Designed miniproteins, single chains, continued (2). Designs and how they scored, part 85

Each design is a single chain, and the fold is of that chain. pLDDT is the mean over its residues in the fold that is shown.

## One batch from the design tools (miniprotein)

Design m7134
Fold by ESMFold2-Fast:
Structure m7134 (fold): chain A 98 residues (1-98)
Amino acid sequence: EEDRKLLEEAKKAFENGDYERAVELYTKLLDSEDPEIRKEAAELLVKIAETGPEEVRISLLGPAMRALGDEDPEVARLAAKVIGIALPYLLKRRKEEL
């Protein structure tokens, strides 16, 4: 399946510190027809949210907000977790600009 190849490419990008590429690929995988692919993509976005640079964490908010509406409750739960981790960084950036 093409999505599984994209998932492996995304994992390699994350392992190599190419966070922009990893986020791009994982974001595409959240639109997969396979709920297992969407779960793995969402789990890896949580890992990026926990370990990535501040700007990368903030970039996850848009994709995570879309995934909150996922029909799979585990994908929606993981999306909520990404938002919970990333939102404080957005609020901190906005405060520092003031």
Scores: mean pLDDT 81

Design m7135
Fold by ESMFold2-Fast:
Structure m7135 (fold): chain A 88 residues (1-88)
Amino acid sequence: DEKLKEEAARLLEEGQKAFEEGKYEEAIKKYEKAIELAKKLKDKALSNRMVAEAYDLLSEAYKKLGEEEKAKEYREKSLAIRKAGAAA
């Protein structure tokens, strides 16, 4: 899982940089790729944390693009993961 973890983390960083530069569609693609890699992690706690973070970032990027329904869906997905973890 070492390479998958490092690649997912790098994609989140690159996506956040793109977002800060107003490149929201590029940020979305990087966050989506990070989620694909994070979901393959055998460490489920780390996987859930990274996926929840990426969903929060996707929600913000879609909000900037005016795609309010997609922004809401990803925010709800992130919240569901975080609430499940907090309840455990």
Scores: mean pLDDT 83

Design m7136
Fold by ESMFold2-Fast:
Structure m7136 (fold): chain A 86 residues (1-86)
Amino acid sequence: MTLVLTIRNASPEQIEEVRRLAERYRARGHDVTLRIEGSTVTLTVGNLTVEEQIGEILRAIGLELDGAEVKITIDGDLTTIEVTLK
């Protein structure tokens, strides 16, 4: 499974949280691409396990409960999570 996580309006601290997430996925042997453009961060992770996919969906739901706007799309092997922070 492939994950594409996009976070918009991220603070520098939130960007560092995504950078740490990218490092954890790389340490587990995943193919990881991280792109940062201003306050927008996009994380792409290949070869995600079902458990890791569920973890990212739960993380996104947690952000929505904290007032973020979240869109989750699952299309076969591709999970796209779009988050806009307030």
Scores: mean pLDDT 85

Design m7137
Fold by ESMFold2-Fast:
Structure m7137 (fold): chain A 84 residues (1-84)
Amino acid sequence: GLAEHAKEILAKDPNDATAWTLLGAGLYQEGKYEEAAAAFEKAIALNPNNWAAWDLLGEVYAKLGKEELAAEYRAKSEELLAKQ
C-alpha cells in the first residue's frame, strides 16, 4: 500500500519530505491518525513550506477531536498557499 511504499523510500532517504507526506496519507487511510500526525509533522519539519502537509495534519487533528489544533494547522496551510 501507500504507507509501505513510503517506508521503502524513507529507508533509503529519511530526509525525503514528500515520502513523509505519502506515509502520513497512507497511515490516515488505515485510520492510524496519531501515526499519520507524526509522519506529517516530520514532513513539515523537513519542508515547512509544504502547504498540503499542513492541511493534511489539520485534517488528522480534526479526526482526533482536536479542533483548536486542527484550525491552527489549516490556517498555516492557507497562509502558505496564498504565497505560492
Scores: mean pLDDT 87

Design m7138
Fold by ESMFold2-Fast:
Structure m7138 (fold): chain A 111 residues (1-111)
Amino acid sequence: SKEEKFKEIEKNLDEARKYVDEALQAIREGKPKEEVDKLIDKAVENMARILELAREYAPKEFVDKLAKIFEEAMKEISRLQKEGKPYEEIVNVLKKAIDEIKKLFEEWKKR
C-alpha cells in the first residue's frame, strides 16, 4: 500500500539521520577517519535507497526534486573532501540534504 511504502521511506530517513548523528558523535570523540567514513557511507546508502524507492512509487516531479537534492549533496561532499575540509562540514551537507528530503516527503504525503 501507499502507507507501507511511506513507512519504508520514513525508516530509511530515520536511519540516515541516525548515522549522521553517530558520525557527528564519532568526530567529537576523536574516532578514526575509517569509523567516520563508514557512518557517512551508511547514511549515503540510506539516501540512495530513498531515491530508489521514490523512483518506483512517487510522481516523476517528486523523484526529479529528490534526485537533484541528492546529486547536489554528493557533488558538494566531493568538493569538500577534495579541498580537505573538516568532517563536520561534510556531515552537515548530509544533514541538510536529509532535512530537505524529509520536507519534500512530507509535502508528497499531504497530496
Scores: mean pLDDT 85

Design m7139
Fold by ESMFold2-Fast:
Structure m7139 (fold): chain A 78 residues (1-78)
Amino acid sequence: RREEVARRVFELAKEAYELLLQMKNPTEELLKRLEELIKELERLYEEAEELGDEVTAETARETLERLKEALEAAKKAL
């Protein structure tokens, strides 16, 4: 259970990094994917907190902050 949540958070964090590199030229498709990643990471953050996995929860929180910042910037650019 805990390992599954940790693995999923790190997989999404990697996807987030790759997506953020593409956000230099935001598109509606990238915006939608970014919003989907935010929703999934919010769910996983809550689950990691419930499991007491502080390291995984912190990784999800930091990734969420970066994604939300990118989302706001992209919305202003579009």
Scores: mean pLDDT 80

Design m7140
Fold by ESMFold2-Fast:
Structure m7140 (fold): chain A 98 residues (1-98)
Amino acid sequence: HMEFTAEPDSGPEATRTVTNEKTGETHTFTGAHRLVVKAKPGDIVTFTIEGADIERLVATVEGGGAGSNGLRDPETKTASAAAQAPEKESTVTAEGVL
């Protein structure tokens, strides 16, 4: 379900453009507003934001788009399973000694 919601904010004035690559739908917002986008599964939505709150917008769409986004959930770590993120050793040879 593709919906666009702009909330009034006291943030800095910014120009935000949301384009759905699949449908070709485009929405442009200019002002101190936050954008909340809900995309359908399998939709590809492209955002062009000049300002702040890009993380908020992308996170919302990533969760609604494709329906299978590992970033929307920590499940990504489980999906990888073999990924060692915290593993870090101190055994390193001095390669740039001066």
Scores: mean pLDDT 41

Design m7141
Fold by ESMFold2-Fast:
Structure m7141 (fold): chain A 74 residues (1-74)
Amino acid sequence: SENFEEGLKALEEDFKRLKELYEKGEVSKEDAIEGLKRGLGELDKLEEVAPEELHPRIEELKKELEEELKKLEE
């Protein structure tokens, strides 16, 4: 079976990296928005199949991505 916890960790690290790259000007606002939207889609898919004990972490990460997306789209 797929390791859901490792998948979540990968998404957490991808989000941290995306924010760092954007703050340093290494990715465009458009690329950052696309990365955030992709991350939210992957989190939605993970939430459908992941065990209940991971749902709070998935929900918290989704909120963080949604907050960053709103900041960039304003």
Scores: mean pLDDT 84

Design m7142
Fold by ESMFold2-Fast:
Structure m7142 (fold): chain A 70 residues (1-70)
Amino acid sequence: KPEEILKLEEEMQKAVENGDFEKAREYAKKLNELIDEMAKNPTPEDEERFLKLVRERAEQIAKEYKKLLE
């Protein structure tokens, strides 16, 4: 769900700030998995436009986290 992506972003950022790069990588992997799952099974019934904005945000986050994983 969109809220889970935002929460994972926040926790990944906190892990990076604490110098816990292993945890940061784990959160980045979970983010990528959630984004992939949302792309495979989209169910927008309540708010199509809001979901689009959240997906764009999640995509940007995933790109930043992929740099951390390389």
Scores: mean pLDDT 68

Design m7143
Fold by ESMFold2-Fast:
Structure m7143 (fold): chain A 69 residues (1-69)
Amino acid sequence: AEAEKQRALNQETTDLANLAIDSLNRMAEKAAKAGIAEPVDVKVPVISPDGKVEYRTVKMAKLEPEPAP
């Protein structure tokens, strides 16, 4: 029972992560077209339905200036 619930949660998490990644890519593309931000590739961890961690590349709008050291 617990394992079935965990698998369902992992599946939902994967679906939500895919939607979030797609949304971020679209936002970054719009920002780039508007000339307000440059898209940056970021690797994010995503939990697969089988419980493995996968790293996926997403495009995000660069909103903040480079942090000073």
Scores: mean pLDDT 70

Design m7144
Fold by ESMFold2-Fast:
Parts: C-alpha cells; sequence; structure tokens
Structure m7144 (fold): chain A 60 residues (1-60)
C-alpha cells in the first residue's frame, strides 16, 4: 500500500506539503474532538514527520 502514499507525497510536494499529511491531521482532529487523544497522537506524529515539524498539535 506504499504506492498510494508515494503518489500523494509527490502531489503534496507541489503544494508544499503531502496531501496524506493533511488527511492525517483531519483524522486526528476528529479523534481529539471525540476525546480520543491517545489515538490522535500517533496521527499527529506521522503528519508532523511528513511536514518536517515537531509533534505540536497547536501548529496543526
Amino acid sequence: MRHRLIALAILGSSFGAPEEAVELIRKAMELVRQGKEDEALPLFAEASELLGIPVTPEEL
């Protein structure tokens, strides 16, 4: 399933960020809204790694 992520990463580079990172942020935000912060943290970590920033929910 890595091929889809590679394609999204290439497209995201044209926009300054991988589209997959934006999707991860949205999913994490929904989890935070539901009070599932423990499940949201890994998604924020993955998104921050793709964006090249530290794990900081405030920045997301």
Scores: mean pLDDT 64

Design m7145
Fold by ESMFold2-Fast:
Structure m7145 (fold): chain A 55 residues (1-55)
Amino acid sequence: EIVTLVDPVTGETLTGEEAEIAEKIVESTIEYLKKSEDENDKKIREGLEEALKKA
């Protein structure tokens, strides 16, 4: 498949419209985590950003 996205939250591989929806959810989550001052949230955000770069 030429367009695949691994969901960084669930670890499932998504394609097509599901990949687009998942990308929007992940982007919203990263935006939320950027506003958090929790160190654990920063680690989660870094993991999500790295997963998006690989997707």
Scores: mean pLDDT 67

Design m7146
Fold by ESMFold2-Fast:
Structure m7146 (fold): chain A 55 residues (1-55)
Amino acid sequence: MEELRKELLEELLKRAGLTEEDLEYVRNSGADDEEAVELHRRALREQGEQARAVL
């Protein structure tokens, strides 16, 4: 049952330009002092802008 909900959510996020991994990363990710986190956030912001433009 939960798998079905995840599939639907993943499809919805894909259409919006986001992925389940990105959503979970932002959701669970708090505040960490790492360059990798900063790089990921930068990519996420760009992806969000692209999703809005496409929508």
Scores: mean pLDDT 53

Design m7147
Fold by ESMFold2-Fast:
Structure m7147 (fold): chain A 57 residues (1-57)
Amino acid sequence: SAAALAAERERVKANIRAAAEKYNLPREVVEEALALVDAGDFEGAERLIVRGILDAT
């Protein structure tokens, strides 16, 4: 349902923000990942955040 998709989107965004804080990810990377989530590209957002974490560690 649309409500379930909206809830999943907000959950994913919350996880992205938590990872950004934990790993001190660049604001640009976080903004790009959030934009991908808003576009429905959850896999793209995940790949971008994982790459950002690996680059930060």
Scores: mean pLDDT 85

Design m7148
Fold by ESMFold2-Fast:
Structure m7148 (fold): chain A 71 residues (1-71)
Amino acid sequence: LEAELEALRPAVRTRLAAGLRLLGIEPSDAELEQLVDNVLTEARRLAEKEGLSVEDAARIAVGRRLQELAE
């Protein structure tokens, strides 16, 4: 589970960076990595508690974070 989530880090980073750019948000590298860490933490929770696959959990966590920032 942890190794699988860590393997998704580059994809999560790419999707977050693209989504933030569309929202007009330009995070620093450090800010982006903090957001990636937060998303992966939420993805871990969703996978462990809700029975989602790590890929589904990561996709949902990214979408949720971007939606929160857009509101």
Scores: mean pLDDT 81

Design m7149
Fold by ESMFold2-Fast:
Structure m7149 (fold): chain A 76 residues (1-76)
Amino acid sequence: VEELARRALELARELARLAAEYLRTGDEALLEEALKLEEELVRTLEELKAVAPDEVVLAVLGEMRDIVERAIAAAL
């Protein structure tokens, strides 16, 4: 469970980084990389949802939201 939660947060941080970089540069190659990571993140979250208590899933989703919001705010 902890491994899946950690992986989801790692993927969210990487996605947020790519999104912020794309907002700054307009580099279309970053979009392709982001789509691949988004697919992996969705799969990881589905696995987490299957094995983790609701509290853990909600905590991970909340932290992911905060990661994305901070990255967007920093890019704007």
Scores: mean pLDDT 79

Design m7150
Fold by ESMFold2-Fast:
Structure m7150 (fold): chain A 61 residues (1-61)
Amino acid sequence: DEELKKKIEEAKKKLEKMIKEAEKKPDKEREVESLNALKEDFEENVEAEKKKKSAKEEALK
């Protein structure tokens, strides 16, 4: 969990930084939208992964 937490936080920071940098570009709209969609999908996948891990641990008891 500590490892996973660290990786998730690092990935989120990178994504947010990329979005901010993309916003400074003249052709930012499409890139920013793509990056935001990617970030949202990533956050959903992270939550799903956490749920799967908990289910596996509980199944083992």
Scores: mean pLDDT 74

Design m7152
Fold by ESMFold2-Fast:
Structure m7152 (fold): chain A 63 residues (1-63)
Amino acid sequence: SWLEELRALAERATGPARVLLEVAYRELSKVTDPEEMRRALLSVAERLTGELREEVVALAETI
């Protein structure tokens, strides 16, 4: 599932990016609307750079 992939990204990330992704994982577990989930992931991606940002954008595209 995309939540499992988000958790995996958080585990691979370091520093502020890891904290951001861990918080996103916890908060998105409360969200049931796919459009809201997608928007939240895209918002998280905007605060990331490089390959990690691209992977989070790709996750949003699967929702």
Scores: mean pLDDT 82

Design m7153
Fold by ESMFold2-Fast:
Structure m7153 (fold): chain A 79 residues (1-79)
Amino acid sequence: SSERAALERAAELFRRALEAVRAGDLETAKQLLEEVSRLPDPVARLAAREALRAIEEGVPQEEIARMLENALRYLESRL
């Protein structure tokens, strides 16, 4: 279904964003999260927007990584 495809895409983008954050590549993480913010799933969009705001506000990378890990676990539980 289109809903499943959107969830799979969101999970893929969150996994890549998490790896980017762990590598200290916040610019790549922002680009990936901006892509998630355009997907139709409301929970994925909200999580991406919250993570984007955390990056812009200078929240520590370990806290941002935890946010992305929590979002990814939720999305994977719905697949």
Scores: mean pLDDT 87

Design m7154
Fold by ESMFold2-Fast:
Structure m7154 (fold): chain A 93 residues (1-93)
Amino acid sequence: VLEEIRKQKPMSLEEYSKRVASSEEYEKALLYLHQGKFEEAIEEAKKDPLASALVLAEAYKRLGKEEEAREILEELLKLVPENETAKTLLEEL
């Protein structure tokens, strides 16, 4: 998961938004997250970790896995430093 994010090139907020919007895995993971199914959200999100990074981080946080959440958010911010949602979520850890 982290390795898949780490191998990506830095990108704009707009490019990242398009990447997320094109991901069916992100949509399914987000639905599980909204239903409180955090383990299922993580399993689905792992199929597209880049697009689902924010869902992965929130689900890990909800399960008390704050270090895993922090690592994902820090790697995402290296690629998309203007992602305000990632910054907010990292501050809440």
Scores: mean pLDDT 85

Design m7155
Fold by ESMFold2-Fast:
Structure m7155 (fold): chain A 70 residues (1-70)
Amino acid sequence: SEEEILAKFEQDAAGALAYLREHPDPAVVAQLRAHLRALTAAMLAALTDPELRARLEAATAAALAELDTL
């Protein structure tokens, strides 16, 4: 389901952030930032459920804010 795909996105992002906290690399941070933005844009174009859209936007904003601390 779209909810399961979103949950996997959240889990994958959390894992990548956890790894980067232990192994900061500016090039990897930049690549993950670009990937998250591109994937979020594609998912937002496909999602019609306003609650899933809001959840995706919140998750992406949180991940990008965390990347800004690395």
Scores: mean pLDDT 84

Design m7156
Fold by ESMFold2-Fast:
Order: structure tokens, then sequence, then C-alpha cells
Structure m7156 (fold): chain A 90 residues (1-90)
């Protein structure tokens, strides 16, 4: 698949999608559904988005992981942090 740079609107939407994880966790969405959504989002990023845009998304994932830890959602926090690390390791 072709990888493309995100424009400002697309980047804002991607960052909002990451922030949605915290809202879903607060609203009691099942952990498996949140994990599945995060995995699909990361797979989409790796397949479609240029690597130059990954650091911005990784930073947002780190912020989300910190909020998830405060909510006591340690497994989700770890998965978000691992996703951020994956994006930054390339």
Amino acid sequence: MEKRRLDEEQMAAALEAVREIVRAAREGVPEEDIRAGLRRFVEWLLAHVAPEDWPAVAEELREVAEELERLGREDLAREAREAAELLLSR
C-alpha cells in the first residue's frame, strides 16, 4: 500500500482517534474492544502513513498511556506505550 504524509486535518483526526481510547476506557467500553481498536489503528498507520508522521502519534500514545495508568487500566496503558515504542523504533 502507498504510504502518505498526513495533512493538518488528517493529523488532528489521527490524534483525536488516539485520545478516544481514554474516553472509551472512562465510559466502560470492554478492554478487548479498546485493544482491538488500538491494534487496527496502529496497523493502519504502519500500512498507510509515512514514517515522518509517526513521532507525533507516538507522543499522543504516550500521553494516553499516562492517563490510562491514572485510571488503573495498566494493561491498556502498557499496550499504548508499546505501540508508541514500535512507532519510534523505526
Scores: mean pLDDT 82

Design m7157
Fold by ESMFold2-Fast:
Structure m7157 (fold): chain A 68 residues (1-68)
Amino acid sequence: MSREELEERAREAGGEAARAFAAGDLKKAAEGFERAAEAYEELGGPGNLENAKTLREVAEELKKKAEK
């Protein structure tokens, strides 16, 4: 996958996650943020890896809220 395709995937997944969160679908939101994190991990580099870590932390929190 190209860098541009990975950046688009991250942006699209993040947008889907944000919309799902606004709709109260915490599970779908977590899945979207995890997908965005995967794209940032594939892009690599310190900034992208930091973004991926942050998104995985957010996804974990949303999963915990969905289970409560």
Scores: mean pLDDT 82

Design m7158
Fold by ESMFold2-Fast:
Structure m7158 (fold): chain A 77 residues (1-77)
Amino acid sequence: MTPLELAKKLIESGELSPLDLLDMAIKKGKGFTTITLRSLIERGYLSEDVLTYSALNLVKNGDLTKEDILEAVRKRK
């Protein structure tokens, strides 16, 4: 299973939210920042689809690894 397939499956099952992946990217300094997230919220551009697209792009680009995805799941308990 690719990291992208794993991330999609975990989001679809409810074991992981797109926000959990974006939080992991922020903490690791991987192409997404708290300022970017805040700006999108303030502009009203945050839909579930936009959050999912942003999170999955970080996985596609290799910014988030399979290890990062599994760590995000563990942090949700």
Scores: mean pLDDT 73

Design m7159
Fold by ESMFold2-Fast:
Structure m7159 (fold): chain A 63 residues (1-63)
Amino acid sequence: DKELYERLEELKKLLDEKVGSPKNLKLAQNLYDQASTLYSWGLFSPEDALKLLDKAFEILKKK
C-alpha cells in the first residue's frame, strides 16, 4: 500500500528529528514500531497499520 509506505516514512522522519515532547515521542515511536512490524510481517492489514500511524501523528500534533 503506497499510502501506508508514505506515512511510515513521514512518521520515521518526524521521530528522527525529535520534534515534540519526550513523552509524546515515546508513544509515537511505540505506535510506529507496531505499524512497521505489521507491514514487515506481511500481515496485509494496511487499515490496522494506518490506524496506528494516524494515532501516532495525532499524538505528535498535541505536544
Scores: mean pLDDT 74

Design m7160
Fold by ESMFold2-Fast:
Structure m7160 (fold): chain A 62 residues (1-62)
Amino acid sequence: LEEKIRKYERDKEISKELKEEGLKRIKEGKDPYGGLMMKMAGEVGMEVSERLAKKYREELEK
Protein backbone atom coordinates (compact mmCIF):
# COMPACT_ATOMS: atom_id res chain seq x y z
CA LEU A 1 0.00 0.00 0.00
CA GLU A 2 2.73 2.52 0.95
CA GLU A 3 4.58 1.73 -2.31
CA LYS A 4 1.43 2.46 -4.32
CA ILE A 5 0.87 5.71 -2.42
CA ARG A 6 4.48 6.78 -3.20
CA LYS A 7 4.02 5.79 -6.85
CA TYR A 8 0.91 7.92 -7.32
CA GLU A 9 2.38 10.85 -5.40
CA ARG A 10 5.35 10.67 -7.81
CA ASP A 11 2.97 10.38 -10.79
CA LYS A 12 1.18 13.50 -9.52
CA GLU A 13 4.49 15.42 -9.43
CA ILE A 14 5.34 14.27 -12.97
CA SER A 15 1.88 15.38 -14.15
CA LYS A 16 2.35 18.73 -12.36
CA GLU A 17 5.63 19.23 -14.25
CA LEU A 18 3.87 18.35 -17.52
CA LYS A 19 1.19 20.96 -16.78
CA GLU A 20 3.83 23.59 -15.95
CA GLU A 21 5.80 22.79 -19.13
CA GLY A 22 2.56 23.14 -21.12
CA LEU A 23 1.81 26.51 -19.52
CA LYS A 24 5.38 27.67 -20.29
CA ARG A 25 4.98 26.72 -23.97
CA ILE A 26 1.68 28.60 -24.18
CA LYS A 27 3.21 31.75 -22.65
CA GLU A 28 6.29 31.61 -24.92
CA GLY A 29 4.04 31.31 -27.99
CA LYS A 30 6.40 28.85 -29.69
CA ASP A 31 4.06 25.84 -29.41
CA PRO A 32 0.76 27.08 -27.95
CA TYR A 33 -1.36 24.14 -29.14
CA GLY A 34 1.13 21.52 -28.01
CA GLY A 35 1.42 23.43 -24.73
CA LEU A 36 -2.36 23.39 -24.31
CA MET A 37 -2.46 19.63 -24.82
CA MET A 38 0.38 19.10 -22.32
CA LYS A 39 -1.38 21.35 -19.79
CA MET A 40 -4.63 19.41 -20.13
CA ALA A 41 -2.86 16.03 -19.93
CA GLY A 42 -0.98 17.22 -16.83
CA GLU A 43 -4.18 18.43 -15.18
CA VAL A 44 -5.92 15.09 -15.81
CA GLY A 45 -2.86 13.17 -14.60
CA MET A 46 -2.73 15.21 -11.38
CA GLU A 47 -6.42 14.58 -10.68
CA VAL A 48 -6.21 10.82 -11.36
CA SER A 49 -2.97 10.40 -9.38
CA GLU A 50 -4.32 12.32 -6.36
CA ARG A 51 -7.53 10.26 -6.44
CA LEU A 52 -5.58 6.98 -6.50
CA ALA A 53 -3.14 8.14 -3.80
CA LYS A 54 -6.12 9.07 -1.60
CA LYS A 55 -7.74 5.67 -2.21
CA TYR A 56 -4.61 3.79 -1.10
CA ARG A 57 -4.07 6.10 1.89
CA GLU A 58 -7.60 5.22 3.04
CA GLU A 59 -6.89 1.49 2.58
CA LEU A 60 -3.65 1.84 4.57
CA GLU A 61 -5.60 3.25 7.57
CA LYS A 62 -7.94 0.23 7.70
Scores: mean pLDDT 80

Design m7161
Fold by ESMFold2-Fast:
Structure m7161 (fold): chain A 60 residues (1-60)
Amino acid sequence: DEAFEYQVEVLKKTKPKNTAYIEIKALEALAKGDEETAKIYLEALKEGMSVKELEERLKK
């Protein structure tokens, strides 16, 4: 989606080391068409969520 690609692109430009892993996961989900999973990762990036917090979200 246009919105997802735009958000990912912006976050990639300002990503710290911690979000690099999350960004890769988001791109992977987008590439395989799993927009729900990509959405979770992109939200984590926007909110400054850590990998640990993201793992908790994914468990739910």
Scores: mean pLDDT 67

Design m7162
Fold by ESMFold2-Fast:
Structure m7162 (fold): chain A 65 residues (1-65)
Amino acid sequence: GPVPRVVLGGADITGLTLPTVLREGSTFPAVGVSITADGVKITALTPEQEAAARPAVEAWLAEHP
């Protein structure tokens, strides 16, 4: 399905950085995004921003493994 554009910590991760950094299970150097067994863990954002971004990031990962 269609995935909305996702911006984390000022970086647009939709189709740009997300597949490389998150597939490696790494943390973004500037923000703090990682993959866990329970899905995407986002740090360096407010809890409300993390909650808003997480479903879009997870949907993007499901379409772009």
Scores: mean pLDDT 49

Design m7163
Fold by ESMFold2-Fast:
Structure m7163 (fold): chain A 60 residues (1-60)
Amino acid sequence: MEIPLGPVLLEHLKEYLPVDENTKIVYDPETKKATLKDANGNVLITVEATLEQVLAATSL
């Protein structure tokens, strides 16, 4: 499942990671991992999160 960051989460993550408007979250419900990928599909970070947490964060 691919989820866009949204402008608020993008602004917060820019302090820690090389993210831009083309960065997206790929959520895997089998492993409960959220993976941040750039426009070229490069993995920036992977974190353990529930789908609910990811959807709440990206709804900003």
Scores: mean pLDDT 78

Design m7164
Fold by ESMFold2-Fast:
Structure m7164 (fold): chain A 66 residues (1-66)
Amino acid sequence: SLPIPPLTEEDKERLKIAELVKEWLETKDEKKREELFKEIVERLGLDPELAEKLREHLEKQRKALE
């Protein structure tokens, strides 16, 4: 079997961001979505322009799941 290295801090942060995105897609509460989106943006260190592009992408994904 191939050895599996331990999770790095970058891997843990990536997994946390993925968890937040999943919760954003699953929530029906608009206020909770805004809170989750702000945390995702802060963790990714996005500027406002990139944050708006991410919002558009996530809204499109959410609509496709409904």
Scores: mean pLDDT 78

Design m7165
Fold by ESMFold2-Fast:
Structure m7165 (fold): chain A 60 residues (1-60)
Amino acid sequence: MMEEYIERLKKAAEAGLPGTEIGAILDEARAAGFTPEQLFEILEKALGVKLTPEPPPPAP
């Protein structure tokens, strides 16, 4: 089921939807019981970015 959120987030990003839509998809995944580590994996795979957990968290 993690793949569903990855695909939704990737599609939203490719379609150029506003950050509020991307945030809503992440909030939905969090509400579904995914851990912060799983949310990081979803974000990395969907956006094709590499996140380093050692630095402080990103700003809102």
Scores: mean pLDDT 72

Design m7166
Fold by ESMFold2-Fast:
Structure m7166 (fold): chain A 65 residues (1-65)
Amino acid sequence: EREELIKLGEKYYALGVGYEQRENYDKAIEYYEKALEYFRKAGDEESVRQIEEEIERLRKKLEER
């Protein structure tokens, strides 16, 4: 059900945030990408856009460092 997909997306997003706070940007991106897949399946286009922007920001930081 859609609620289960959203909960899974939220869990993976929280893991991504945790890795980002530890400055482990590679793992943060991996978990954000997993969250994206669940939010896409749930049809939550707003969360998809926000997470895509976060991934782009982190990828840019990795390229600069």
Scores: mean pLDDT 85

Design m7167
Fold by ESMFold2-Fast:
Structure m7167 (fold): chain A 87 residues (1-87)
Amino acid sequence: MTASEAQVDVLVAYIEREVREALAAGVPVEKIIEGLISFAKSVAESPEFSEELVRYFFERLLAAAKKLLDEESVERLERELERILKE
């Protein structure tokens, strides 16, 4: 099945909830960032996501991270997402 922008929006909302719950549970931000990077790589490697949809997902993911995480963690995520897109 091919993904859509609406499905990406639902997925990002789910990730945002998971990140909030992880932060509330005292999970280190470093581990949360590592999880997000790992998941972003999986999405980029998935045949169900077009390159345009991967870019849309990364933009939405970064916007969600900016609401929940510190500036340094957001900058790390942004750099790793750019590296994934350049492959």
Scores: mean pLDDT 82

Design m7168
Fold by ESMFold2-Fast:
Structure m7168 (fold): chain A 62 residues (1-62)
Amino acid sequence: GLRKAAEGALEALERGDLAAALAGLRDMTSQGNKLAEQALEALRAGDEERARELLREMLSSL
């Protein structure tokens, strides 16, 4: 589900595992999640802090 995917992406970012974080964000984006789309673009731009903020925001709304 989206919650587990978002938790996994956050955990990956905290560990520095960018590949796992990107994979999780792509999966959530394919499901139409707009916050995941924004987090994916932030991470592609190298803005890990913004990606974490967006993932936390998504988790608080689930």
Scores: mean pLDDT 82

Design m7169
Fold by ESMFold2-Fast:
Structure m7169 (fold): chain A 69 residues (1-69)
Amino acid sequence: DDAEKALIEAARNGEPIPDSVPEELKELFERARRSAAANSAAHGRPLPADETIARASVTSLRAHKEAAE
């Protein structure tokens, strides 16, 4: 919970991701950023804000954990 908020706030403020954020969530965020950049290039759309990518990464991680039970 606090780690998810820390990632979103760091992305929103353009600050380094704090050490309190799990490595799994950091990796997911970096993958999401690369995917967003590729999609923006492919479709000629503007790159989403880092905050939006961070929120999507949190949602994806939660969905994955719920599915894993």
Scores: mean pLDDT 74

Design m7170
Fold by ESMFold2-Fast:
Structure m7170 (fold): chain A 65 residues (1-65)
Amino acid sequence: GNKLEALEKAREVLEKGLAAGRPEEAKAEALSILKEEMKVSDEALAELQKLSAEELLERLDGLLS
């Protein structure tokens, strides 16, 4: 798949989930997108899992800006 589309999708999921008061659900969905669409390793996913939903959103936003 297109890595930029996967990043934008993950970012949108986090933004919407944070706005809706569902940060943990949004984080889990975003990490699933990164794993399936971008083939991010389990080790990299474990590091991203340590971030809050807001911190993960900031990181993805920085990659797309």
Scores: mean pLDDT 80

Design m7171
Fold by ESMFold2-Fast:
Structure m7171 (fold): chain A 57 residues (1-57)
Amino acid sequence: MKRARVLRDLPETSPAVIGAKAGDEVEVLEEREDGSFLVRKDGKTGWVGADQLELLD
């Protein structure tokens, strides 16, 4: 599975969105055609834009 590093602080705007800080590592679960990624952090899942993440191999 792919991992990604968060590039900017991500505010928790709803219960379905995880909060993360710049430099945090998250697990990429799905990549969508619209450029969104479903990610997991500390057992929580949420959607993040591709421009806010750096993919790690």
Scores: mean pLDDT 71

